Designed miniproteins, single chains, continued (2). Designs and how they scored, part 97

Each design is a single chain, and the fold is of that chain. pLDDT is the mean over its residues in the fold that is shown.

## One batch from the design tools (miniprotein)

Design m7363
Fold by ESMFold2-Fast:
Structure m7363 (fold): chain A 77 residues (1-77)
Amino acid sequence: GEAELREQAEFAVELAAKLAEELYGAKLESYKVRIEGEEVIVEAEFDNGVKATVRLTLDRLEVVIEHEGKKTVFRIE
């Protein structure tokens, strides 16, 4: 339901923020959330030029953290 999608979006934002903070000490500056069917997509921008994209479905989690042209990818399928 809508509450579940909201909780998934919140989880995705928090996950991106925690990973960027842990990997690069980066602080969240802005984010946007898109819900496309059952997929939650978060695009987050951090200080120091760090960017994160999270894609979350029931079958897959993908987090991409990008900094200075380097990408770190986490996938669970």
Scores: mean pLDDT 81

Design m7364
Fold by ESMFold2-Fast:
Structure m7364 (fold): chain A 72 residues (1-72)
Amino acid sequence: LRDENIKALERFLKLMKELGLKKEAIDIFEKIIEALKNKKDINLSEKEIEILHKAIAEVIDYMVKNKLDFNK
């Protein structure tokens, strides 16, 4: 389960990079994936959470419009 979730997040990160999202958003997402792989707690600032929220919303919007899902 955790490994499948990490793979899904890595696919999401790849899509973020392909869509040309801001480096700040990509860096935050990579930090989250690494923390999950290492079973570490992650502390995000309010600004980092806002950046991440906007990036996730943008990728989800793209996926919905193109009929993609997190399991492909």
Scores: mean pLDDT 74

Design m7365
Fold by ESMFold2-Fast:
Structure m7365 (fold): chain A 67 residues (1-67)
Amino acid sequence: MRYTVADALEAAGLEPTPRLIQRIEAARGKQLDPKQDPETLLAVIAFSMLNGLPANGFVDEETVRAI
C-alpha cells in the first residue's frame, strides 16, 4: 500500500478528522451508501483510487489498516 487514508482524505479535499476516521473504521466490512454518509464514501473511494484499487465503496480490512 502506497498511500494512507489520511493521504486520500487530503487529496479529496477533506480534513482527516478523528470523527471521519472513526466513521471509516465503524463501516469495516460494509458497503457504504452515498445517501447515508457521502463524505465517508468519498474518502474510501479516494483511498481506492490513489492505491489503484477498485473504487466500489466497500470498506475492506486494508482500508481500515491504512488509518
Scores: mean pLDDT 74

Design m7366
Fold by ESMFold2-Fast:
Structure m7366 (fold): chain A 84 residues (1-84)
Amino acid sequence: SDALKKEAIELAVKAGRNLAEAIRLARKAGDEELARRARELGRRTADSVKQALDAGDPQKALEIAKRGLREAERLRREARRLAE
């Protein structure tokens, strides 16, 4: 339980870091819509992970964090291509 909570929080933090970079790169490329989508994903992922942990479901929190990280990494790659 505690190990799953820790992993979920760690992956959510990694997702946030990837989204912060995606926002920076999207703004450099002039794509404000991509920056907005990245900000919204960050808020939704953080809120959903918190809700799952507050509900006593660390397994669900971990799956949400894993999904959020995959989506964050995808947005970061998209933003990097546009910032070329």
Scores: mean pLDDT 90

Design m7367
Fold by ESMFold2-Fast:
Structure m7367 (fold): chain A 86 residues (1-86)
Amino acid sequence: SMKEKIEEELKELEELYKQGKEAIEYMRELAKKTGKEGLRLLAQTYLSAAQAMLALGKKSSPEVAKKAEEYAEEFRKLAREAEEEV
């Protein structure tokens, strides 16, 4: 059904968000040690992840697109936090 398809797509999107976040954060300690340039690269990586979430949402139902926008906003927040450490 459409509902089951949406639920599966939302689950896949959540898993991609969590995996992406964990992978980027795994590099956070190294980024901090490299100083301002590392923190700026970390912020840019989070912004790229936000764009990836939005791109995935555009190919999906409105419900999935809305959730993708929420995950994109979370990545943008993490980008701002990284920039504030510079």
Scores: mean pLDDT 82

Design m7368
Fold by ESMFold2-Fast:
Structure m7368 (fold): chain A 78 residues (1-78)
Amino acid sequence: AARDAQIASLEAKAAELEKQADEHNTRAYRLGGEAVRAGDPERIARLTAEANHEIDKAKELEKQASDYRTQAEALRAA
């Protein structure tokens, strides 16, 4: 059915965005670890800012994935 195909498409899009969010979160944790080991305040600030930027990108992707998941659930409930 067209609805089943639409649900599958939305779930696939959500899964891909979740994967991308995980990649950004992994990068953020790595940058955060580098910041903790950095002895220079300027370098700590720079790495922390980069880590926060990666976290922000991950949150945006997670929100988009959640929106697709919500759309898929609405179609299942209909």
Scores: mean pLDDT 89

Design m7369
Fold by ESMFold2-Fast:
Structure m7369 (fold): chain A 90 residues (1-90)
Amino acid sequence: SLEEKRKELLEYFKSLGPEVQEMAERIKKETGLSEFEAYLAAFIAKKRGISVDELIEALKNGSDIAKEFQEVLELFYRGEPLEKILEKIK
């Protein structure tokens, strides 16, 4: 189910360590994104090697990283397999 996939992804993101947790908490606070969406955005930032400041600015301005984030969210909400969602972020 979508809820089970959300829980699995969220647990995976939380397992990546305190750096990702701190990034997600800041993203949530400054953008109003849900916990899941904030963790997803933090994971993308970490994978792209961009700072949390650059990510937050990108999300607010609708830059290429914001478009990537939206594409990944769309795959998740469409019920795509977890593996395909994670591969898209690569």
Scores: mean pLDDT 82

Design m7370
Fold by ESMFold2-Fast:
Parts: C-alpha cells; structure tokens; sequence
Structure m7370 (fold): chain A 73 residues (1-73)
C-alpha cells in the first residue's frame, strides 16, 4: 500500500464501526467539525480513485461504509 492509501485507510478506520465509536464519542455529530472530517475523508477517497482506478471498486466500498456510519448518528 502507498503512503496515501495507508492514510486513507486510517481515516476510514477512524470513521468505521470501531473508529466511529471512538471518534464520534469525542465529537458532537451535529458539529461543523464532524461534518468537515467526513467530507475530508470522502475527498481523499475521491483522489485515490483517480490515482488508482484499479482500486476504484474497493475505494467506493469504503465510501459506502463511511456513509452508513454517518447515517447511524
């Protein structure tokens, strides 16, 4: 995995099931900061899809995981 892919995976973990419980418990889900963190994660995933089109489907799966975690708030 490239450095940017490792960083993207770290952000996904912070917003995934385990990470969402940890990070969201420290942040107000209605706050602008929470919103910006989610948007930043999506922007990184979008950039990765353009750089690694062969991983596009895997990255899109990560985006859906983040969307589901956000909606559970």
Amino acid sequence: LSPIQKETLTLVRMLSAEGEVFVASRLDPNSELYKKLVESAFNILEDDKERYPELKEEIEKREEEIKKAVKKH
Scores: mean pLDDT 60

Design m7371
Fold by ESMFold2-Fast:
Structure m7371 (fold): chain A 76 residues (1-76)
Amino acid sequence: SQAARDKAIRDAAMKEGKKLGLSDEQTETLYDALVAGLSPEELEALAKRLGMSMEQVRRIARAMTDAELESLKRDR
């Protein structure tokens, strides 16, 4: 289901955030922004406000994409 896929993507983001030493609040805020489809410039501004590097942003975004692709493989 879409809800199960959304949960898997969110869980992947939270797990990667913990590996990077980020707070749950930092990771949740970034997750919401990525789901909302913020531009690269908006994501850079948000990362600066959250005290995150763009490398950390890219790693969380990658974890989300990988989780979505794995979920899609199971649905087909």
Scores: mean pLDDT 83

Design m7372
Fold by ESMFold2-Fast:
Structure m7372 (fold): chain A 83 residues (1-83)
Amino acid sequence: SLLEWGLEFLDEVIELVEKEGKVTREQADEIIARFREKGYPEEFVDQFRALLDGLMGPEGVITREQAELLKEIKEAIKKYLEK
């Protein structure tokens, strides 16, 4: 489902932040390109890119603080899927 795809996308970003301390725009673009290559719908990928762009702030990076927000979104989606 679209929500399950969203969880996979969020996991990729969160994992990279936890391993590297941050995700740059270049790294985010690489994640997006891989998901597009996997056959995810373009409109879904573009919408998720907009979310990541919004989180990057003035430095153009996703930090651990932004990753905590993504974790909260992930948990909300998981809870919704359990219904």
Scores: mean pLDDT 78

Design m7373
Fold by ESMFold2-Fast:
Structure m7373 (fold): chain A 81 residues (1-81)
Amino acid sequence: SSRERRQKEILRYIDLHGGAASVREIAEALGLSQSTARRLLKGLKREGYVETSKSDPSKYVLGPKAFDEEVEKLKEAVLSV
């Protein structure tokens, strides 16, 4: 679905840009309106994939669920080496 694809693009963007991004940065990078980006980020936050940064409340960071997925990917990679 378009929503699922956009959510994956948001998570990838945050990861590739030092683990933190604002609604504006995400919207500009992905060609979304700020309203659309904000709505998608609220959904991701509810699901545990992102959370608001404690050092900069204007930014979102990867949440526990995204961290768990990264750990699982790393586990697969190191066990395959």
Scores: mean pLDDT 76

Design m7374
Fold by ESMFold2-Fast:
Structure m7374 (fold): chain A 74 residues (1-74)
Amino acid sequence: MLGELRELRKRIAEVAKKTNFDLKEIYKAEAEGYRRLGDRIAEELKKQGNTDLAEEARKIADEMVEKLRKKAEE
């Protein structure tokens, strides 16, 4: 299953390149996805009393979002 999702992601990227689709929109969408994932993980960890891990999850999400936003601005 995971390999199939990776191949679908690659195929979408290839179609976008062939059609001159705005890759910046793809990077922005991925950044929003990682932001939401990080927030959901942090909320779950806070419910379990793991505040330090919740902060780490947010930092990881912030780093991923920054890398993707930097790609979107290129």
Scores: mean pLDDT 75

Design m7375
Fold by ESMFold2-Fast:
Formats: C-alpha cells, structure tokens, sequence
Structure m7375 (fold): chain A 84 residues (1-84)
C-alpha cells in the first residue's frame, strides 16, 4: 500500500510540475524574470519532493539522485534562460 500511495503522490507532483513548467514558459516568453524565477523555484521544490517519493517507492539510488540533482540545477538554469 505504501508503494501505491507514493506512486499516486508522484503522479500528482508530475501534474503540478507540468503546470509550473507551462507557467515558466509563459514567463520566459513575456521576459518576466521575477515570475520565471518563482516558477523555476517552485518546480525545483516539486522535483525534490518527487525524489523523496521515488526513494519511498524503492527506486534505484541513481534515479533518486538524478531527481535531486535536477531539483538543484533546474531553477538556476531556467532563471538564467529567462534573463537572456
């Protein structure tokens, strides 16, 4: 049951990540650096939570570490892209 609950949480986080990615894309298109930075930060936090749920599901450490790395890198990279 715990693995099923973690999988359902991952699906919910994925939907939220898609919504934030769309918001980020709109902010980048508008040249709104502040909105892009906020959306990127929120996306990073969701990826961090996704890594925690992936760990609870017993996914390989390599996959969990990849998600954690993305959570740290994505806000910085996407904010820089919006500023360009």
Amino acid sequence: SMKKEAQEKLQELEKRAQELAAKLKEAIAAGDVEAAAKAAEELGELLKRAAEEAEKMGLPKEEVDKLRKMAEEVPAVLTAQAAA
Scores: mean pLDDT 73

Design m7376
Fold by ESMFold2-Fast:
Parts: structure tokens; C-alpha cells; sequence
Structure m7376 (fold): chain A 68 residues (1-68)
């Protein structure tokens, strides 16, 4: 049903977001960022996710580019 498809899509979206968070955490830790700075980056990513997955992906890309 349409409702079942929507639930499955939401679950996949959440998993995708968890991967993005892991990527940011890993990159920031490798870059030697403080825990405070890491927490701020993760909070920014969470805020972007509330606006949508596309926004979360864009913010993740921006963070990763800055941490190179």
C-alpha cells in the first residue's frame, strides 16, 4: 500500500541521514576538531535534516569540503 511505501521510504531516509552524520563525525575527528565544534556541526546537520534530506546532503557536502 501507499502507506507502507511511505513508512519504508522514511526508514531508508533516516538510515541515509545516520550515514551522513557518521561521515561528518569521522571527518571532523580526523581534522582534529574539538568536541564543542563537532557538536555544533552535528547540530547544524540535524537542523538541515528537519528542512529535508536534500538540505542535509548539501550541508554535509559543505562541511566535508571545509574539513579537507
Amino acid sequence: SELEKEREERRREKLRFDILKSMVLMAASIAGMSQEEIDEMLARLEEAYEKGMEEAEEVTKEILEKLK
Scores: mean pLDDT 82

Design m7377
Fold by ESMFold2-Fast:
Structure m7377 (fold): chain A 82 residues (1-82)
Amino acid sequence: SSDVQRGRDQFISQVNQTSDQITQQTVDAQQQGDQTSVRQQRDNSNSLFSFNFSQTQQIEDNPTVSTVQNAISNNDNFSSSI
């Protein structure tokens, strides 16, 4: 449905925004020579990839508004933790 498609677009947009934030923080850390922060951002990127893969599979298996909203909520919680 159009509601599911809008939710999917929102989820993708939020994942891309989080990815962009991680990329920018990695660049900033590299410029400062902060290797600890660089490694932390790599871990965050790997975690985001795993999260996105898992949530996308759940949406594909059960494409409902509820499943999409759960994915958005889970991504928001992840984004807030990093």
Scores: mean pLDDT 85

Design m7378
Fold by ESMFold2-Fast:
Structure m7378 (fold): chain A 117 residues (1-117)
Amino acid sequence: SAAREKVEAAFEALMEELEAEQRATSTEAELRAVTDSLSAAEQRALFAALEAVMREIAAELVAEEKRAPRSLEEIKAAIRERLEERGALPAMRRAARILVYQRRQAEAAQAARRAAA
């Protein structure tokens, strides 16, 4: 539905913003330390827990969007507020740091592979 697509776009925009914040405020050593502090199983559990919270918030916002359509920026603000109310923002920022580190490592590996070709 159009409401679902808009809410999903707002989540993507918020995640891009959180990742950009971590890129600007964290050193590579800090990103590595956060990533290495969690086992692969603990990382999967963190992402699964956040996915469950985001799914719940998305369902609420899709229902609200069908009743009273809002701008993308208003939906982003509502997502951030609901994450804060649930105490999920610190976990979301931790996940953003892990994603930034993993993305940098993947980009470095791809660049090294291209240089070797």
Scores: mean pLDDT 86

Design m7379
Fold by ESMFold2-Fast:
Structure m7379 (fold): chain A 65 residues (1-65)
Amino acid sequence: DRAALQARLDALEDTLRSLGGLTGLSPEEVRAAVLAHWDDPAALAAALGIPEEDARGLIARLEAV
């Protein structure tokens, strides 16, 4: 559910800002990539320009919220 993912992303606002700082993407761009690729860690990693392990960690954190 996209709305549930958006609520989880809101709870992780500081994490999204940190990812934006590391990747050069805006928080909105990071959020859009997560919403598009939350079930595909490899595609999310490619979209954010981060290691797949970091993308998996982000997905696991979203699932924990």
Scores: mean pLDDT 73

Design m7380
Fold by ESMFold2-Fast:
Structure m7380 (fold): chain A 73 residues (1-73)
Amino acid sequence: MSEGERLLDEFQAELDRLLREALARGADETRLVEVVERAAQVLRDYEEGRLTTEEARKRLRRILEELRRLIAS
């Protein structure tokens, strides 16, 4: 439980930071919405017990990596 709560808090903080940076750099808002929708699906699957903490962490990490690539391009 505490590990899952930490995962959600850490992900939300990093996602919020990267989204602000992406918007500041003029990233495509449509692409940002797609990333947010995928993140929401992973979080839903995790909350409903369809993903382990390890699987959720890996999928959320890939989403953050994709956001960083959108900022860098």
Scores: mean pLDDT 81

Design m7381
Fold by ESMFold2-Fast:
Structure m7381 (fold): chain A 100 residues (1-100)
Amino acid sequence: VDKKVLEAEVSVSMVRIAVSVAILELRNEGREAEAEALRRATEPLLAKMEEAARKGDLEGLIKLLEELREVIARLPLPEDVREFLLSMIDSAIKNLKEVK
């Protein structure tokens, strides 16, 4: 197993799960418009991130995570949801920079 691919796929999976949890939480609170905005904004980037991870392209994946961070920062989300997602993205970027 390619260690770079494994680490990249784990990072993308963790971010994808975090986004899915945030969407579910927003829907459970009756915030459907915010949940839909989050889903639409993140879906294309998550697909590109999965492709970068499959290729072991750590540099490309980090750039996509930085782009996702900018997108999340601009979305009309509750503070708790935004902080949670940004924290998860920042952790993924840090972990990927430590892979050799």
Scores: mean pLDDT 86

Design m7382
Fold by ESMFold2-Fast:
Structure m7382 (fold): chain A 96 residues (1-96)
Amino acid sequence: MTEELIAELEEIIARLEALPEKDSPEVKAAIAALRAAIEALRAGDYTAALAAITAAREHLSKLPKSPEIEEILKRLLELETQVGVLLLEEAVRKVT
């Protein structure tokens, strides 16, 4: 599951690097946040990963809406949900 999440984040980074706005501060900040999310996922730090994905989505939400940006935002929201589930599962395992 974590490897699949990392692969999805890498695809999103590649899509961001292909955007006409790739040199904008918002896109650069989003890419940096997504790279931090990948490192957090590799370390098993789901709290840091969730925060980083959320930050990336917030940066991109400031850009003018295009179909590509809207699709990327939707995929990031789906990834936030998946990481949130992993965080909840980890919390339950530590209590039981």
Scores: mean pLDDT 82

Design m7383
Fold by ESMFold2-Fast:
Structure m7383 (fold): chain A 88 residues (1-88)
Amino acid sequence: SPDLKKAEELLKEAIEAAKAGDTETFVKKLDELTEIGRKSKEKEELLKIFESRYKEIVDAIMNSDLSVSTQVGLLLRLIGVELDIRFS
């Protein structure tokens, strides 16, 4: 599906942004993912794709050169994405 393909692309772009310490791009990609997820008829499949990338996203954030405070903020944003998609 186009929504699932776009979700995979956004997650890949978010991971690369986190690795680069680009917090603005990371947040933007997560916001785009949330909007797709909220509007999607394939929420369960989209959440499954998201969950399959959890470790990679968390590792990218925690291994970045970002401050601990910024890393915590990004992890909270990541949790918010799952909750917004799941309960929308």
Scores: mean pLDDT 86

Design m7384
Fold by ESMFold2-Fast:
Structure m7384 (fold): chain A 62 residues (1-62)
Amino acid sequence: SLDELIEELARLLGLDPQELREALADRSRFVALLERIREEAERQGNLATLFAADRLLQLVER
């Protein structure tokens, strides 16, 4: 179930599931990845990915 959730989240964020799994092991790497995804999603007008990245950044930084 966790693997399926990671695959679904990776698709929403526009990532390879393995890349997301590796990033989750390092908070700093995960934050940097989310910031990059947020910037790219905003540039492309992909609101679903933008909101997902913003929400995850908010949760990681608390």
Scores: mean pLDDT 80

Design m7385
Fold by ESMFold2-Fast:
Structure m7385 (fold): chain A 86 residues (1-86)
Amino acid sequence: LEEAVEALVRAARRLGELSLDDPKLFEVFEKLAKDIENAKSPEEARKAGEKAAKDILETGSPRAEEAARLAREVGEAAAKVLEAQA
């Protein structure tokens, strides 16, 4: 559990920091954070990350590829936290 929480916090922090310099990425980050908070299953968390990654790539931001990868990492880490809590 501790490792899963640490991975989630690290990925979310990195994505948040990246998003602070780009308003379009920040909007997607806010939606992802809410979706993860409301996720009730590992599958919902993973889908939230994948949807955020797609939305990030559609922004055309110079940092879209890195932000999309981090969004997927957030979803996967959140899924592992939910799995460990079950």
Scores: mean pLDDT 80

Design m7386
Fold by ESMFold2-Fast:
Structure m7386 (fold): chain A 71 residues (1-71)
Amino acid sequence: EELKKKQEKSKEKYEKYEEELKIMEELLKKGLPEEYIVEYYRYLALKEAGKEVEMSEKAKKAKELMEELKK
């Protein structure tokens, strides 16, 4: 049961990542600089790796626009 729960979470994480990639492509098409999106994903990767890092203004802007597109 524990192993199945871990596999379910991995699948959900992958599906969420795929959905976020589609949103990223839409933001790029709307003229958001690629650098803003890169900063956001770099922040997420560093946080997952256990690094203490603050979200940059560029990363915050990308996050806000992604959340608006999800509505």
Scores: mean pLDDT 71

Design m7387
Fold by ESMFold2-Fast:
Structure m7387 (fold): chain A 78 residues (1-78)
Amino acid sequence: MKLEEKLTPEEIKLLNALQKAMKDGKDYVTKEELRKLARELGIPEEVADKVFEKLDKNGDGKITREELEDWITELLKS
């Protein structure tokens, strides 16, 4: 299943950048860090906020690598 079936192109671009940041040694990303990443990519902060809300399922204010991987797995299963 393609991520494009559930996400906008901007959300997919932001998720790819987030995955790269996690691979570079970040164990988690805060909402403000995600907004900064969106700005660096020319993506509106509103899109970053929407992505954060989708990934922060437990409401801890952080997106961990595990939460990101779990969400991507759920997207691919449906």
Scores: mean pLDDT 73

Design m7388
Fold by ESMFold2-Fast:
Structure m7388 (fold): chain A 70 residues (1-70)
Amino acid sequence: SKAEELRKLAIEYTASVLRLIGDVIDAEIQARKNGYTPEDLKRVEELEEKARREIERLFEEAKKREQEIK
């Protein structure tokens, strides 16, 4: 059903976003453990920027799919 497709889309999107956030958190924990070296800070920044771009892409894909289901 339309409702089941929307529910599945929401779950898949949420799971993907949480995974990306988890990757950033793991990098932050490693940076903290190492005493926030310049190299670690750059790595965290790069991962944050990658996550931001991937989340934006996933959101646009989900929005397009939602429009197709409507």
Scores: mean pLDDT 85

Design m7389
Fold by ESMFold2-Fast:
Structure m7389 (fold): chain A 64 residues (1-64)
Amino acid sequence: SQIEQLQQQIKQVEEQMAKQLKAVMEEFKANPETPVTRQAAAALQVIGDATSQIIALRKQLREA
């Protein structure tokens, strides 16, 4: 059903977000002199992008 498909897409976005956050953390470890504020900004951008996608999918789920 459309509901099951939308729920699966939300899970996929969450999994992709986790993978991207891991990559950001690895980049920070490679460059330990990077200010914590820049690390936070990079992580927040990943979370923000994923959150926007999840909000859109959840809106579709509510309207389904």
Scores: mean pLDDT 84

Design m7390
Fold by ESMFold2-Fast:
Structure m7390 (fold): chain A 79 residues (1-79)
Amino acid sequence: SEAEAILAEVEKTLDLSELQRRYMLALLEQRREEAARLLSELFGIPLATARALLEAESDLARHEELLARVAAELRARAA
């Protein structure tokens, strides 16, 4: 599918966790409610905030950058 092809391209540049992969796939397939729940889990933020962020960000490149920042923050917290 087009969504899977785009995800494969993103995975060439980002080492995505399973949760990040699920989020990106849900977003690309326009499963907005699932994407909001996964974003809420990834960031540890309220679901309402995650929904608002998704409505504000329609650009895939911005979501890719956001996932990279979250991955960096999670690594820093684990160190």
Scores: mean pLDDT 70

Design m7391
Fold by ESMFold2-Fast:
Structure m7391 (fold): chain A 64 residues (1-64)
Amino acid sequence: NEDEIAKALQQRINDLLKNGRLDLESVQAYLDELLKLGVLTQEEVDEILARHRRAQELAAARAA
């Protein structure tokens, strides 16, 4: 089921992004694949990238 696969991929990406462990380039590669598959729109990709950037900023603030 495409919907179940899309949901599983989305959840996995969200779990990785929450920890801020992925660099921007790695996140971009995953999102580019999801965009190519039609699972995400460009707007959704932009929102995910913005959330990832905020997560990394928060992690950096804790380290400082």
Scores: mean pLDDT 69

Design m7392
Fold by ESMFold2-Fast:
Structure m7392 (fold): chain A 81 residues (1-81)
Amino acid sequence: SMMEEIERGVEEIVERLEAGDLDGALELARELLERGVSFEDLVQRLFAKVQERSKSLSKEEQDKLYRNFWELVDRLREELS
């Protein structure tokens, strides 16, 4: 289903952000937006997944993940302007 595809996409985006693959994360995020996911819904879903994954990470890894997440959001916002 579309919702299952969105959930898998969100999980893969966060995995790429954890790995420092910002370009790969952007590519998947653009694909979800093109499929009709709103920017606001995408950001909310990504933030929820980032929060969930951060619970098992060190403080330093959490800071890196949140930094990469906000950089992704900022770049997407620029592209939509």
Scores: mean pLDDT 87

Design m7393
Fold by ESMFold2-Fast:
Structure m7393 (fold): chain A 78 residues (1-78)
Amino acid sequence: AAGLFSEAVSLASRAALQITDPQLRKRVLDRISEAARAGDAEELARVAEEGAKQSTDPAVREQLLRAAELAREAARLR
């Protein structure tokens, strides 16, 4: 479970860094960091899904959705 959560945080953070809108990028990264510090995999999944919906880059959206899937799996295994 911890490995999946760590992978989800890493993937979400890398994808969020590629968001071109600096305000959206900062907001998504801050929320990812908060979820990571809290160990809240369900919140991480929600943040990644919301970031994906607000991103216009298909590659960034796909990576954020993959991070959300990993986070939801980590939540199930806790």
Scores: mean pLDDT 83

Design m7394
Fold by ESMFold2-Fast:
Structure m7394 (fold): chain A 95 residues (1-95)
Amino acid sequence: LSPRQQALDLAQQVLDYLKRFFPDDQKTISAAQRLIDLLNDPSASVEQVEQALQELIDTFIDAMKERNVPQSLIDLEFGTLQLTRQTIVDLLRQS
């Protein structure tokens, strides 16, 4: 798989995860769909993808806070999402 296809596959896994475990968080699901749309757009910059990833992370963390999820679980999820963000950005920069 090309680096760009690997980034797209990873973004799709995130969307599938959100639809399965957080199906009522339509705002975060929409942010993940926007990320996939940008990854499928050959004119989209790495900066636009990075911004969409940050919007996705911020939206999801806000949803967790609104649902009164414990801070320790929010911190764990944030760490995982930041690692995913870095992986996607690194893959795009290899393209």
Scores: mean pLDDT 82

Design m7395
Fold by ESMFold2-Fast:
Structure m7395 (fold): chain A 108 residues (1-108)
Amino acid sequence: SEILEEVERHLELAERALREGDLESALEHLEKAIRLLKENPELAKNKELAQRLADLSLRLYEELVRKNSPLIPRAGALLNQVLDLLKDQPELQQKLLERLKEIYGIKD
């Protein structure tokens, strides 16, 4: 699928931007990947792709929090969109929620 290749390209570019410390570029590429997945919800059912999106989005958020970045609210909105995309994958959604609780220092 051309759309699947475009999603994978944006995830690869986001991961590269994270490695290079370009957090704004990483955020923009993750936002583009989410937009494509919302328009093509069958692709969001791919567990490997969903896991990669969740992991990269969380890594970006952790790095932004560490740097006290003004991009934190935008990345928080991104994570809410990722959680919504994971609604049909409860194991991945639960794992992401648990890691977010650790970042916020929330005890269950």
Scores: mean pLDDT 85

Design m7396
Fold by ESMFold2-Fast:
Structure m7396 (fold): chain A 75 residues (1-75)
Amino acid sequence: SAAEIDRRLGQEFAREVEETWARETDPAVKRALNLELAARYQARLEELVPKGASVTRITVDEEDPRMFVGEGVTR
């Protein structure tokens, strides 16, 4: 079940990244959009994961906002 949720979320966010980045070429704009996507992805993951369990598979890289550590959310 968890693996299915992870795969589905990964695909949905990958699609949003592709569509958004296709329109934007400015690195600063991409950076801001990636930060927002990272926050939404993590919030959604926390809502879907049982309160008793900690989310350890995916972490957000604060220094490189285009990178997510774990499942490869962005490219």
Scores: mean pLDDT 59

Design m7397
Fold by ESMFold2-Fast:
Structure m7397 (fold): chain A 87 residues (1-87)
Amino acid sequence: MSSFYEASPEVKEAIRRYYEEGDEGARAYVQAENVRRALERMRADPEAWVAQFMADRGLDRPAAEALLEQALAALEREIARLEAAAA
């Protein structure tokens, strides 16, 4: 389904311009977009990520799944904070 890893050209353009100007709100906006992308990717196929971690790192299945769940929770909290800053 969703299999996009590259950031949108609009986001990249915003990063360059906002970095030059130093807008705090724009910075939070770009960061929130990036975090949302990562969260959506993980939710789209979390089992594939768990399998990858086990194969690459040699982690146990329950440990890898727990890590992914903690990461998702952390991303959700970060998104909420960034949204408040961007608004």
Scores: mean pLDDT 69

Design m7398
Fold by ESMFold2-Fast:
Structure m7398 (fold): chain A 66 residues (1-66)
Amino acid sequence: MELPLSPEELEKAKNGVLAAAQALGVAPEDLGKLSPGRQAVAIQMIELNTGIRLSREELTGLARSL
């Protein structure tokens, strides 16, 4: 995973992942188990709230780290 996020951007992205999981009614670790379409919705929510565009692999990695 090649993601050059600062520690501050990483924490912001993690908070965005938590918020997206809450909005979708799933546990954060389950975001990586969603259909591709639902993962795309989560990624859009995070981008709109944080300004950070995650790949599906980055979303899954961050979700597992929570």
Scores: mean pLDDT 77

